# Designed miniproteins, single chains, continued (4): the designs that were tried, part 92

Each design is a single chain, and the fold is of that chain. pLDDT is the mean over its residues in the fold that is shown.

## One batch from the design tools (miniprotein)

Design m15386
Fold by ESMFold2-Fast:
Structure m15386 (fold): chain A 68 residues (1-68)
Amino acid sequence: ARQALLDEVKEKAKKLFEDRVKKLEEEGVKIDKEEVEELLKALFEDIEGLSEKAIENALEQLDKELKA
């Protein structure tokens, strides 16, 4: 159960992050692809360290942002 929630947070966080990067590129912001990959790796490591309550809070926030 916990691992399934972690995987869901990782998938939703990655999608939100990629959507934001695309929007910045459309606005003419120069994005370094290597820095994006390093940030995603750091984000995934942070997600694995989350408490159960933090995982639930993260899922709620990600769901709100993805549905907006």
Scores: mean pLDDT 76

Design m15388
Fold by ESMFold2-Fast:
Structure m15388 (fold): chain A 61 residues (1-61)
Amino acid sequence: TDVEEGKKYMEKGDYEKAKEAFIRALEKNPFSDPEAEALLVEAYRKLGKPNESFKLDEKFK
């Protein structure tokens, strides 16, 4: 799944691609995977932009 793909990018340190994979997962199923949302927040933190996660939370919640 897109969530699994994003997790692999997180382990590789490719946080930009991880972010894109988690965004894709949430766009397809915004209410079905709270883990994807939590991982997206973590990816933004690794990129030094934790506040960007709040914009996505407003979009899906």
Scores: mean pLDDT 69

Design m15389
Fold by ESMFold2-Fast:
Structure m15389 (fold): chain A 63 residues (1-63)
Amino acid sequence: GGGEEAARRAAEAARAGDAEAAGLGSVWNFSKGDPEQGRLAGLAALAGDAEAAERYARLSAKG
């Protein structure tokens, strides 16, 4: 519960320079069949970014 502020900060950081790299890396690892995408999403959720973690997991699975 909570973490909206952390999620917003993470989104800003990603957009500033990590968004493409993080997204590309996530898709690549998931495409190879690596569960690292889930591990990273879990870490983000622990940091308070549960919503962001769910969004990334859903997008990666669909892509």
Scores: mean pLDDT 48

Design m15390
Fold by ESMFold2-Fast:
Structure m15390 (fold): chain A 100 residues (1-100)
Amino acid sequence: VSEKELEAEVSISLALIALHLGIKEAEAGNGEAAAESAELAAKAAEKAKEVAPEEAKPYLEKAAELARKAAEAAREGNFEEAIKLLEEAKEELVKASELI
């Protein structure tokens, strides 16, 4: 395992934790907290993308995009949409992790 692969895996793990927290905050109706967690997940996914293998990069990019859309939905009070987008972002992170 290379140092870059380890850094990518750590960043993906942080993104997954942030998405889980975002889902819990959205389920509780806490739009701003859900949005902040989603934005943290997007930043972690972007950090993973910088050091990840080329094959994983499209999945990390998609995860970051979905997490940012979830943050917007959460701030608008669209909690059902926010949760769906966060779950989709989680699926993309899992696919990326399988390629590292």
Scores: mean pLDDT 90

Design m15391
Fold by ESMFold2-Fast:
Structure m15391 (fold): chain A 70 residues (1-70)
Amino acid sequence: MLEELVEEARRAIEEGNISEAVALAQKLDAMGHYREAAEILRQVAELYKAQGLDTAAEVFEARAEELEAR
């Protein structure tokens, strides 16, 4: 369910598990939950910025903006 996927994604982000968070965002996107997917991708971008990986952060920010435009 949507709430379970969002909660699982938050845990992945809190634990720094970027790959799991991205996979959950992709699943939400496939289900049409664009705003929730975009929110997770923005949090992934913040994790990359915290690690000094600014280019990776920009990629995920751009993808989040594309989803938010729908």
Scores: mean pLDDT 83

Design m15392
Fold by ESMFold2-Fast:
Structure m15392 (fold): chain A 87 residues (1-87)
Amino acid sequence: FKPTPTAESVARIAAEALRKAGVPEAYVIGGSAPDFTGAIVAKDPELAEEIRARMERGEAVSAGTADVQGSLPAGVDEIAEERVPAL
């Protein structure tokens, strides 16, 4: 485990949170882009694949492009906090 959230950890935790919220995996894109780190929910599987390809290439995926914004879930802060909260 890492004490600091990495792009991959952030994406994975965000994706898990969305899955637990009832979003199918086909619609969830987790990753890191120049303009965004976390998970995004696409309306269509085709759009999800496109966004995933863009993230893999390092292209920006702005909130406007995704049409659906997904900020960091509490789980990301909780992961970091579980390592540090001792006070």
Scores: mean pLDDT 57

Design m15393
Fold by ESMFold2-Fast:
Structure m15393 (fold): chain A 66 residues (1-66)
Amino acid sequence: MLSEEQRDELIAAIRAARNRDEFYAAVGRALAAADGEEREALLRAVSTTEPDLEVVKDRVIAAIRA
């Protein structure tokens, strides 16, 4: 599982993302660091067709915190 320090850094990076490209870069780093269950939760959070970037950020942050 992600360490608390890694989770905090990744959450900060996701929140700081100003556009989809920055957001997906931050999510890519989270996926690289996550184990199987965390990775699956992240992929489910990101795979939605939600147009609001802030809503998708909140879903991904919730997956990282779980």
Scores: mean pLDDT 77

Design m15394
Fold by ESMFold2-Fast:
Structure m15394 (fold): chain A 100 residues (1-100)
Amino acid sequence: GVLASASGVKSGTFKKGEEFTVISFSTSQAGTLKVRVEVLSGSGTLVFNLYNNGKKVGSFVVPAGQSGEFEVDVPAGHYTVVAKVLEAGEYTVRVSAELY
């Protein structure tokens, strides 16, 4: 079963190479973190990076108009999911994270 969950939506106009935080959350337990992203609007490719206290611990690429999911084994900690824009434009993204 799910031990913890977090979700969020972020919208904006971004430049090529710009990064924006979609969600920030803390976990009190180690486990497998499942991160799902949906690009609700936008035409370019995004890279989603998972950070634990500023250190990158996971990454995946989502092409224009697609959704992605990745899993990573994580300790307890403070996590952020940051989107990096490869093509300038307007984007709306939804991110969910679930700990198992």
Scores: mean pLDDT 85

Design m15395
Fold by ESMFold2-Fast:
Structure m15395 (fold): chain A 78 residues (1-78)
Amino acid sequence: MPTYEQLYQKGKEWYEQGRYGAAADAYRGALLLQPNDAETWYNLGVALEKAGWKAEAKRAYQKALELQPDDEKIREAL
């Protein structure tokens, strides 16, 4: 089975290639293994936003902010 690190890196690779939907799916897979990682929730939000899934992106950013409420970068994304 893929590790968290493998799924996170695959998400980054897909994002860098402009494959935002594939990146989002990889980040979702990583979050199934480590659901409380705020940075991965933020990266999921960015990938979803780039894919045009604005409502899902907002939900991902909200989850990231719940985990790190004082993060200005996450707050500004909402």
Scores: mean pLDDT 85

Design m15396
Fold by ESMFold2-Fast:
Structure m15396 (fold): chain A 55 residues (1-55)
Amino acid sequence: SELERRIAELEEEVKKLMEEIKKAQDNGDFDKYRELVKKKGELMAEIERLRAELA
């Protein structure tokens, strides 16, 4: 379905953000780390909202 495809795309974006978060953490860039973690939280909240539409 369109919702499942959209959820899959957002999950892929979260995966990419997790890679960037790890790089920021490894580099000691805590300001960037904090911003990326916030963005990940926003995407995960959107995924939860879309999953609720399926339920």
Scores: mean pLDDT 85

Design m15397
Fold by ESMFold2-Fast:
Structure m15397 (fold): chain A 98 residues (1-98)
Amino acid sequence: APILSQMVVPNELLMKLLREVDPRPFESLTLSEILVHIGTLATKKGLLDPEDPRIVDVSDSLLGELLGVDSLDWSDIQGIVDLILKNVKVDHSKQPEK
């Protein structure tokens, strides 16, 4: 999807969380990469619901505090993307027509 290929710059708190799972030096990444890293972080921290692994309990996590939610539904990728977009800046430094 075009939106998932969009390069974005995470805010400081989101960047700190992403660096727990991606040791590579980066300042910008795609929304698709952010989704993958959030999924990896949730698995590493044991946040997956034991009855439904598509549900992530973030209520006691910095991720939940950052996104302003108590849970994420991984079957609703657009809902998760909308939450991430509140915590990233699109890189507009390069004009598309140049």
Scores: mean pLDDT 74

Design m15399
Fold by ESMFold2-Fast:
Structure m15399 (fold): chain A 80 residues (1-80)
Amino acid sequence: VEELAEETKKILDKIKNPKDRYKIAKLSREVTEAIENGDAERAIKLAEELKNYATSVNPDAKEEAEKFLEIVKKLAEEVK
């Protein structure tokens, strides 16, 4: 799902530490896989973890992380 990749990039642009960027990218990939597999509950849970982690690393990423979660919720409804 291309929209999730774009929002992930926006979040990553606000995160400078390579380890934190890797963690966020990994969570985003796992969210995408969960959506592709039709596992809406897992996708939403992982997106919430991504939001919490990104916000804890850089509060300035909160808006983009919240938007990412809302896109995940919308896509999860479409695949169910």
Scores: mean pLDDT 80

Design m15400
Fold by ESMFold2-Fast:
Structure m15400 (fold): chain A 61 residues (1-61)
Amino acid sequence: SALDELEAEMRALYAEIQEAIAAGDEERAKQLELRLMGVYARMARLFGEETAVAVAERIAA
């Protein structure tokens, strides 16, 4: 589903952000965080803020 695709995208971006932080690449981490915020905003627009928050919390756990 579109929701599952957006969740997968958020999970992939979160993993890449953690790798960039571990590598000390602040510029890459910032760029990836902006992309993650874009995916979050799209999920909130399509499925509602509560759904986007629940997915983000699940990924960050």
Scores: mean pLDDT 88

Design m15401
Fold by ESMFold2-Fast:
Structure m15401 (fold): chain A 64 residues (1-64)
Amino acid sequence: SEKALKLKLAILKVMEELSDEKRREIRERVVPLLEAGDVEKALETVKSLLSEELAEKLDELLKE
């Protein structure tokens, strides 16, 4: 779906600001949820792993 693709692209964008360890955690925990089509849970999981600032940026990218 378009929503899943937009979420993947937004995650890749915010991952540029993260440490290698945090990027690995996101890939391990979020990618399976996206593959299962659980976009809502994937979004919640990513936001829990991001700073407040990056979580807000992620939300903005998804609304555009």
Scores: mean pLDDT 79

Design m15402
Fold by ESMFold2-Fast:
Structure m15402 (fold): chain A 110 residues (1-110)
Amino acid sequence: MSLEELAAATEEEHFDRLAEIAGVSEEEKEELRKLPVGEQLARFRERTSKDPGKHGALAAEVLGLALRGVAAAEDWLVDTIVANSDHPLAREAVRAALAALRAAVEKALA
């Protein structure tokens, strides 16, 4: 499997879990599949924003995508954390932490 095929398969697998967590209908899932991954994640965030349990579950699945190298998922986590921080290095710190976690997970699963 190519890296592109592996990334696409990972995104598809996690998309179904994200949609289930967000409580979207099958019809809405098909509409969301037509959007770029970053826009899909933004819609899931909006759907879960008033439910801390669902929002936490969504963030955990998005972390899984980011740890597998999905750039849009990493961007979503960085933007979500930075939106709650006034620190000028927050964006760099979050990206560095995600890179370290990804390396640790890959090593643990090898």
Scores: mean pLDDT 69

Design m15403
Fold by ESMFold2-Fast:
Structure m15403 (fold): chain A 58 residues (1-58)
Amino acid sequence: MEKVLEEARKIAEEFGLSEEEIEAAVLSVEDALAAGADPETVLENLRKSLEEYKKEKE
């Protein structure tokens, strides 16, 4: 779990999110993992959400 949360933080940082936004993204991933979601699927969903967020922000 720790490594997946670190990967989620790196993904959020790559998208240029603020520290507050990065923490929110990591918490979202942690909640999904706690609910039994597959780590790879959760990280893919995070990337998709951030791509849409970036498109809206620009």
Scores: mean pLDDT 78

Design m15404
Fold by ESMFold2-Fast:
Structure m15404 (fold): chain A 74 residues (1-74)
Amino acid sequence: MDSIDEILSKYSKKQQELLKKFLERYSAARTREEKQKVVLEFIKEYEKANPNASDEELEDFLKDLAHLIELLQS
């Protein structure tokens, strides 16, 4: 089973710091609506920061993000 640390290890140290901040914001959100907004805003920020990312790289990122969220809920 992929752990949070294993998923984060795929990313650069700078990206790991951004992901950790995202996870803290997500965990601090109290409602499903707030959590969904945090996710959508982070996806947009990631796309803007990585304008040369391929569709495959974005798909892999979205899968990893979904997996991280699922691990936080378990």
Scores: mean pLDDT 77

Design m15405
Fold by ESMFold2-Fast:
Formats: sequence, C-alpha cells, structure tokens
Structure m15405 (fold): chain A 84 residues (1-84)
Amino acid sequence: MELLSPEEEKNQPPLNREELIETIKKIAKELGYDLDEETIEEIADMLLESSENVTEGVVKAILTGLKELGYTSEQIKKGIENSK
C-alpha cells in the first residue's frame, strides 16, 4: 500500500526523509518555532541516523518537549550546528 500523506493515527508508518522534513516544518510552525530549511533538514538527518522508526508522533513529542524545556529556535539551530 502506498500513501502520499497519512493523517490517520493508526500504526503510524516510519517517515522517509522528505516526509520527515515536511512534518518537522509543520509541527515546528505550530509550536511557534521559526526554523530555516537547513536546520529542519539537519534535524531530519539526525533523527534518521539515531532512530530506526521516526514517526510523526516521535517528531511531535521531541519538538513539544524542547518547547516545554524552554528551548528557543536559536538554541535548536546552534545545537544542530554544533552536532556537525
């Protein structure tokens, strides 16, 4: 079965890189983060390297957690840059 953009919360499939980038961008914007495309792509690449199964729920949990801990868009960008 091929899905272009699953919105159902049943057994979320792992996101590919392009889907992950779009998901990060959407959730970051909803949480009030202003992240540039390069930062979003780096986050996507880091998640794909560190996790076997990156779903929309995982992305939302991570970004929501960062917001609750008081991380700013600038702090996220600097953290990503320092990981290169």
Scores: mean pLDDT 73

Design m15406
Fold by ESMFold2-Fast:
Structure m15406 (fold): chain A 82 residues (1-82)
Amino acid sequence: HMTPEEVARLIGLVLRAIGSALDGNGEEAVKDLTEALERAKRLQDPEGLRLVLNTAEQVKKLLPEYKEEFDKIIAEAERLLA
């Protein structure tokens, strides 16, 4: 269903979010994970949704001040995977 280019873009957004989180940039991490979530949702990609969910859980531990924003991403990914 997904083109290799769409898969690469989703992975790129997730990796960018991780990099931003490691740099302490929660705003960019939230932005990139939200974009990744919306792409996975649009493409009906359960592996992409699972990747976003697992990444958000991990970066939330690095950036507890952005917990509310990451919890929203996690909740939406979980809802879409149910």
Scores: mean pLDDT 85

Design m15407
Fold by ESMFold2-Fast:
Structure m15407 (fold): chain A 75 residues (1-75)
Amino acid sequence: MSEEELEEEIEEALGRMQFAVLLSTGASAEEVVEAVRKLAEKGKTLAARALVEAAREAGLDEEAVREAEEIVERA
């Protein structure tokens, strides 16, 4: 695995871990969308995408997931 591939895997893992923490602390759908926005603003697009995917898998509010996906696609 290249260093670039490893960095991508780490960023994706960080996104999924951040969602797991948000979910465990009872974060609202609005707070999850805000976390995605902050990651995208920092250029961490892979982490943001991983967080959105984890949120969708967990059954988070469909409208919030769509808003988060739109943020990532525009980043």
Scores: mean pLDDT 81

Design m15408
Fold by ESMFold2-Fast:
Structure m15408 (fold): chain A 68 residues (1-68)
Amino acid sequence: MLSEKAKKALQEYLEKNKSVTKEEIIELLRKAGESEELIKKLEELLDKKGEVLTREQASDVLVEFQQL
């Protein structure tokens, strides 16, 4: 489960940006202080989606990630 800090940071980022890269999502989570174990699980999910995600695709991945 993502921390409140990570959730807020991602929501603010997606509000300002039409798309996001895998690296940008990973960097945001690291800056928010998420564990390497959680980051690794997210990287595995993102590897299935491609290099650039739309806001809707990123939101879907985050929903999947929060259920893990």
Scores: mean pLDDT 73

Design m15409
Fold by ESMFold2-Fast:
Structure m15409 (fold): chain A 65 residues (1-65)
Amino acid sequence: MIEEAEAAVRAEPERALQLAVETGRAFAARFPSLSPEEQARALEGLRRLEAAVREAAEAQRAAAA
């Protein structure tokens, strides 16, 4: 899920915020039911998604400049 969201954000930067919000909501709903190992992996994935969203925002700003 998070890896798919990261790929989608990179492929469609204009949808980055929408994809991040949708992924964040799904993540928050499932997080308490995950094992500690899954939680740790999910947090790592979330950090990668955060970086992808930041890259998408920078790319959009560069295109506008």
Scores: mean pLDDT 72

Design m15410
Fold by ESMFold2-Fast:
Structure m15410 (fold): chain A 119 residues (1-119)
Amino acid sequence: AIKLTESGGGTVAVGGSVTLTGKVSGANLSDHAVAWFRQRPGEPLQGVAAISADGKAVGYAPHVAGRATISKDIAKNTVTLTLSDLQPEDTAVYYFGLAPADGSGGMEHFGQGAQLTVV
């Protein structure tokens, strides 16, 4: 079975930074594209950042571009999202998900989420 676990949330000051880590069990990150999503209270799920299966292509949502970095470590089977210059609007539950390397199936697996609160 595939298991996804997020960590690194919590309460952070405005203008600070946070590193969120996603750990994968039961699947190889070399075979999957990875994306981070967030859900703000009362709002739909929003894309934040994505990285391709080969790790060579990355994308960021407009509201985090220039202050977000996504990376993956295939040997450790982890994906990392770093957000800097945190704003109150970054307060959300953050999820990561896996998609097939060929992009054919969309996002297939999500973790349980990590709460980030910016004050």
Scores: mean pLDDT 82

Design m15411
Fold by ESMFold2-Fast:
Structure m15411 (fold): chain A 56 residues (1-56)
Amino acid sequence: MTQEELDELMDLGVEAVRTKDPELFEKADELIRKLFSLTPEQQARYDAARERLRAA
C-alpha cells in the first residue's frame, strides 16, 4: 500500500464519517477491498455487511 493510497482512504473515511454519505462509504469499502487481499471467507462476510449497510 502506497502513501498516496493510504491518504486517499483516510480522506474518504474522514469525509464519509463527517457527512454520513453512503456513496463515500461505498468508495472507502471499494478501496479497502482493492488494497487488502482478503480471504474468500473474509471477503464474503465483508460483502454481506456492506450490502446490509447499503440496503439500510
Scores: mean pLDDT 69

Design m15412
Fold by ESMFold2-Fast:
Structure m15412 (fold): chain A 77 residues (1-77)
Amino acid sequence: VEELLERMEEEARRAAEELVREAGLSREEAERIAEILLESIRRAREAYEEGASEEEVVRIALEGVARAAELAEEALA
């Protein structure tokens, strides 16, 4: 689970750079989206440390990904 969360943090930062470079989002909008992803990953890590199941940890992380995707779509509309 730690490897998955670390990979998701790296992917969140990479996705923010791609949103600026390829999708034309402002740096501020991309940073806001990345912050939401990173916050959800942090909450997932905290839940894992508190003894949450792997399923719950993944759900928390994926909820953040879904929210970030919604914001990216709204910013691109």
Scores: mean pLDDT 74

Design m15413
Fold by ESMFold2-Fast:
Structure m15413 (fold): chain A 100 residues (1-100)
Amino acid sequence: GSLELEREIARIMAEVAQETADKLPDSVKEAKEEFNKAAEHFQRAADAPDPVERRRLMLEGAREYRKGIEKVKESGNPEALKIVAEGDAKLRARVAELIA
């Protein structure tokens, strides 16, 4: 159902955010920290039984994920930009497969 789909999307977001954080170089440490925070919030959202709390955690994770992207863009680091772009592509592909 839709509630299970929300949990699976949160899990995918947590996995992609964590993988992105793990791949990012220490030269973009602030971005890495934001993606780690996003992964934690998305994982908590996936585990949350209450849909209101799940959506709140998803929103916090999304804000942190966006801040991570902004920090990478501000850095101008080509390796970090590529890692974020690959993470975004993987996220879109995994969500598309889930809702197919």
Scores: mean pLDDT 89

Design m15414
Fold by ESMFold2-Fast:
Structure m15414 (fold): chain A 68 residues (1-68)
Amino acid sequence: MEKGKEFEERRKKFLEQLIADAEAGKDVTEMGKRARKYFDELRREYSNPEFRKDLIAYGEEKLEEKKK
């Protein structure tokens, strides 16, 4: 379940950096390169059946925690 948490943390950091770059007036092209790299990595990880199983199990665990 460690990979699920790392995934969420990477997503949050990515979005925070993207917002900060936009507020600082960074070039849209540079922001686009960063976004492409993030999604390329996501696609590679998601294509792995073991990673998908871990992600599903993590999600189910989170849902059970929220119930009680």
Scores: mean pLDDT 71

Design m15416
Fold by ESMFold2-Fast:
Structure m15416 (fold): chain A 68 residues (1-68)
Amino acid sequence: LSAEELGELVKELVEERGYSISDELAVRIGELILQGRTDHAGALLILEAGIPAEEASEIVREVVERLK
């Protein structure tokens, strides 16, 4: 599974929650999740996409669960 494919999933989960994220940021978050940097990925969702901490945590968790 590539960072681009994870970025697409991140973008879908963000949009389902009523937020918006750029393709570039979504791919960056996908990269961080693939590297096991889930805390950094969540922080970027909060700081750069304006997503509340609780929802950012849920998005990262769902992406990690789909990697298994």
Scores: mean pLDDT 84

Design m15417
Fold by ESMFold2-Fast:
Structure m15417 (fold): chain A 116 residues (1-116)
Amino acid sequence: APSLTESGGGTFAEGSSVTLTSQHSGFDFSKALISWWSQKPGEPLRLIASISPSGKTTYAEEVKGRATISVDSSNSTSYLNLNNLKKEDTATYYTVAYDPEKNILLFGEGTQLTVV
């Protein structure tokens, strides 16, 4: 079945950097809108970054200038790099892939980031 599997979370120091990785399988990666979302305890899911099939990116204001979303289509992998980590970045991070031609929405299992 199509899947998204995130990794790269763990415990990190405030002011450090992390790269979160999502491995994609079972769908046409080149046609999907890829987005990274965070969920903090007691808060709703929120969009952090997105990248379109054309390479157009968007970022939430809270991470603007310290986040980079990228994709490696040859390896079907997406990345979220977060620099200058803040304690408020502590959350579970999920990837979502949307294929508008097939109207398929895929949701990942998440990776937990803790900033101390």
Scores: mean pLDDT 86

Design m15418
Fold by ESMFold2-Fast:
Structure m15418 (fold): chain A 60 residues (1-60)
Amino acid sequence: SEEEERRQKLLEEFRKYLEYKYGKNVADIYLKQLERFLKDLSVEEFERAIERFKAAIDAQ
């Protein structure tokens, strides 16, 4: 579905962001933990959650 495609794109973009900040190994671990928390959220809730996490990372 369109929502599923958007969710996958958001995950891929966030993975690339994490790889840029921390490298591939840390990004993979972070994403696995994050996805377990966020897997049942709507795509809109998921997008908002990712933006909040990026803001928190950037504030460090």
Scores: mean pLDDT 79

Design m15419
Fold by ESMFold2-Fast:
Structure m15419 (fold): chain A 70 residues (1-70)
Amino acid sequence: DKEKKAQAYYDEGLKYERAGDLQKALEYFEKSIAIDPKFVAAWENLARVYAKLGDEEKAREYREKAQALF
């Protein structure tokens, strides 16, 4: 079940983001979109985490990808 795997990685990403482990959050959100490239919430959360890390160019890129999926 690709959808279940993408959701499970996304949930792990949220857990790490909540704990302040932003690098682990990125890893799991990236794993989520690798399984489901249409998972808008994972693209949005990648943008948010990159913004928190100060990488505004990557944050903008991932926001644009999320919007293109709407």
Scores: mean pLDDT 87

Design m15420
Fold by ESMFold2-Fast:
Structure m15420 (fold): chain A 90 residues (1-90)
Amino acid sequence: MEREERIRRAEEYLRRAEELLDETVELALQGRLSEEEVEKRVEEILELLRKAKELGDEELQERAEREIERVERVKKEILALLETIKELDA
């Protein structure tokens, strides 16, 4: 794969991961996702970021690593929110 094509693909993976994370946050805030569905979506997002890191240059690798850390933090916040909603529904 040519360098330009590799970088373009890495950027597409990064963008898709960002879009899926935003969608996951929105759906979770609406109470439309279970804990298991959130975990599955996070796994898919992390796989896209791993692919972006594998194909990207140093700048894209650093951006992907930063996004991986953000995804892990957001996951913890969403799971805490879902637990709170569960307690309120009791």
Scores: mean pLDDT 82

Design m15421
Fold by ESMFold2-Fast:
Structure m15421 (fold): chain A 58 residues (1-58)
Amino acid sequence: SEALELASRAAEAAKAGDGETAVRLAKEAQRKGIPEEVLRILQKELEELGLTEAAKEV
């Protein structure tokens, strides 16, 4: 799924410390219909990585 690929790229951006790109990709995944559970996991991952402001944007 395109939405899942976008979510995976968002997670990789987050791990690289790029919260801005992670938020952009997460919002695109949301528009493509990614399940809420995946967005919740991504938001939690952003929080764990210290990207707290990015997590609030998702």
Scores: mean pLDDT 83

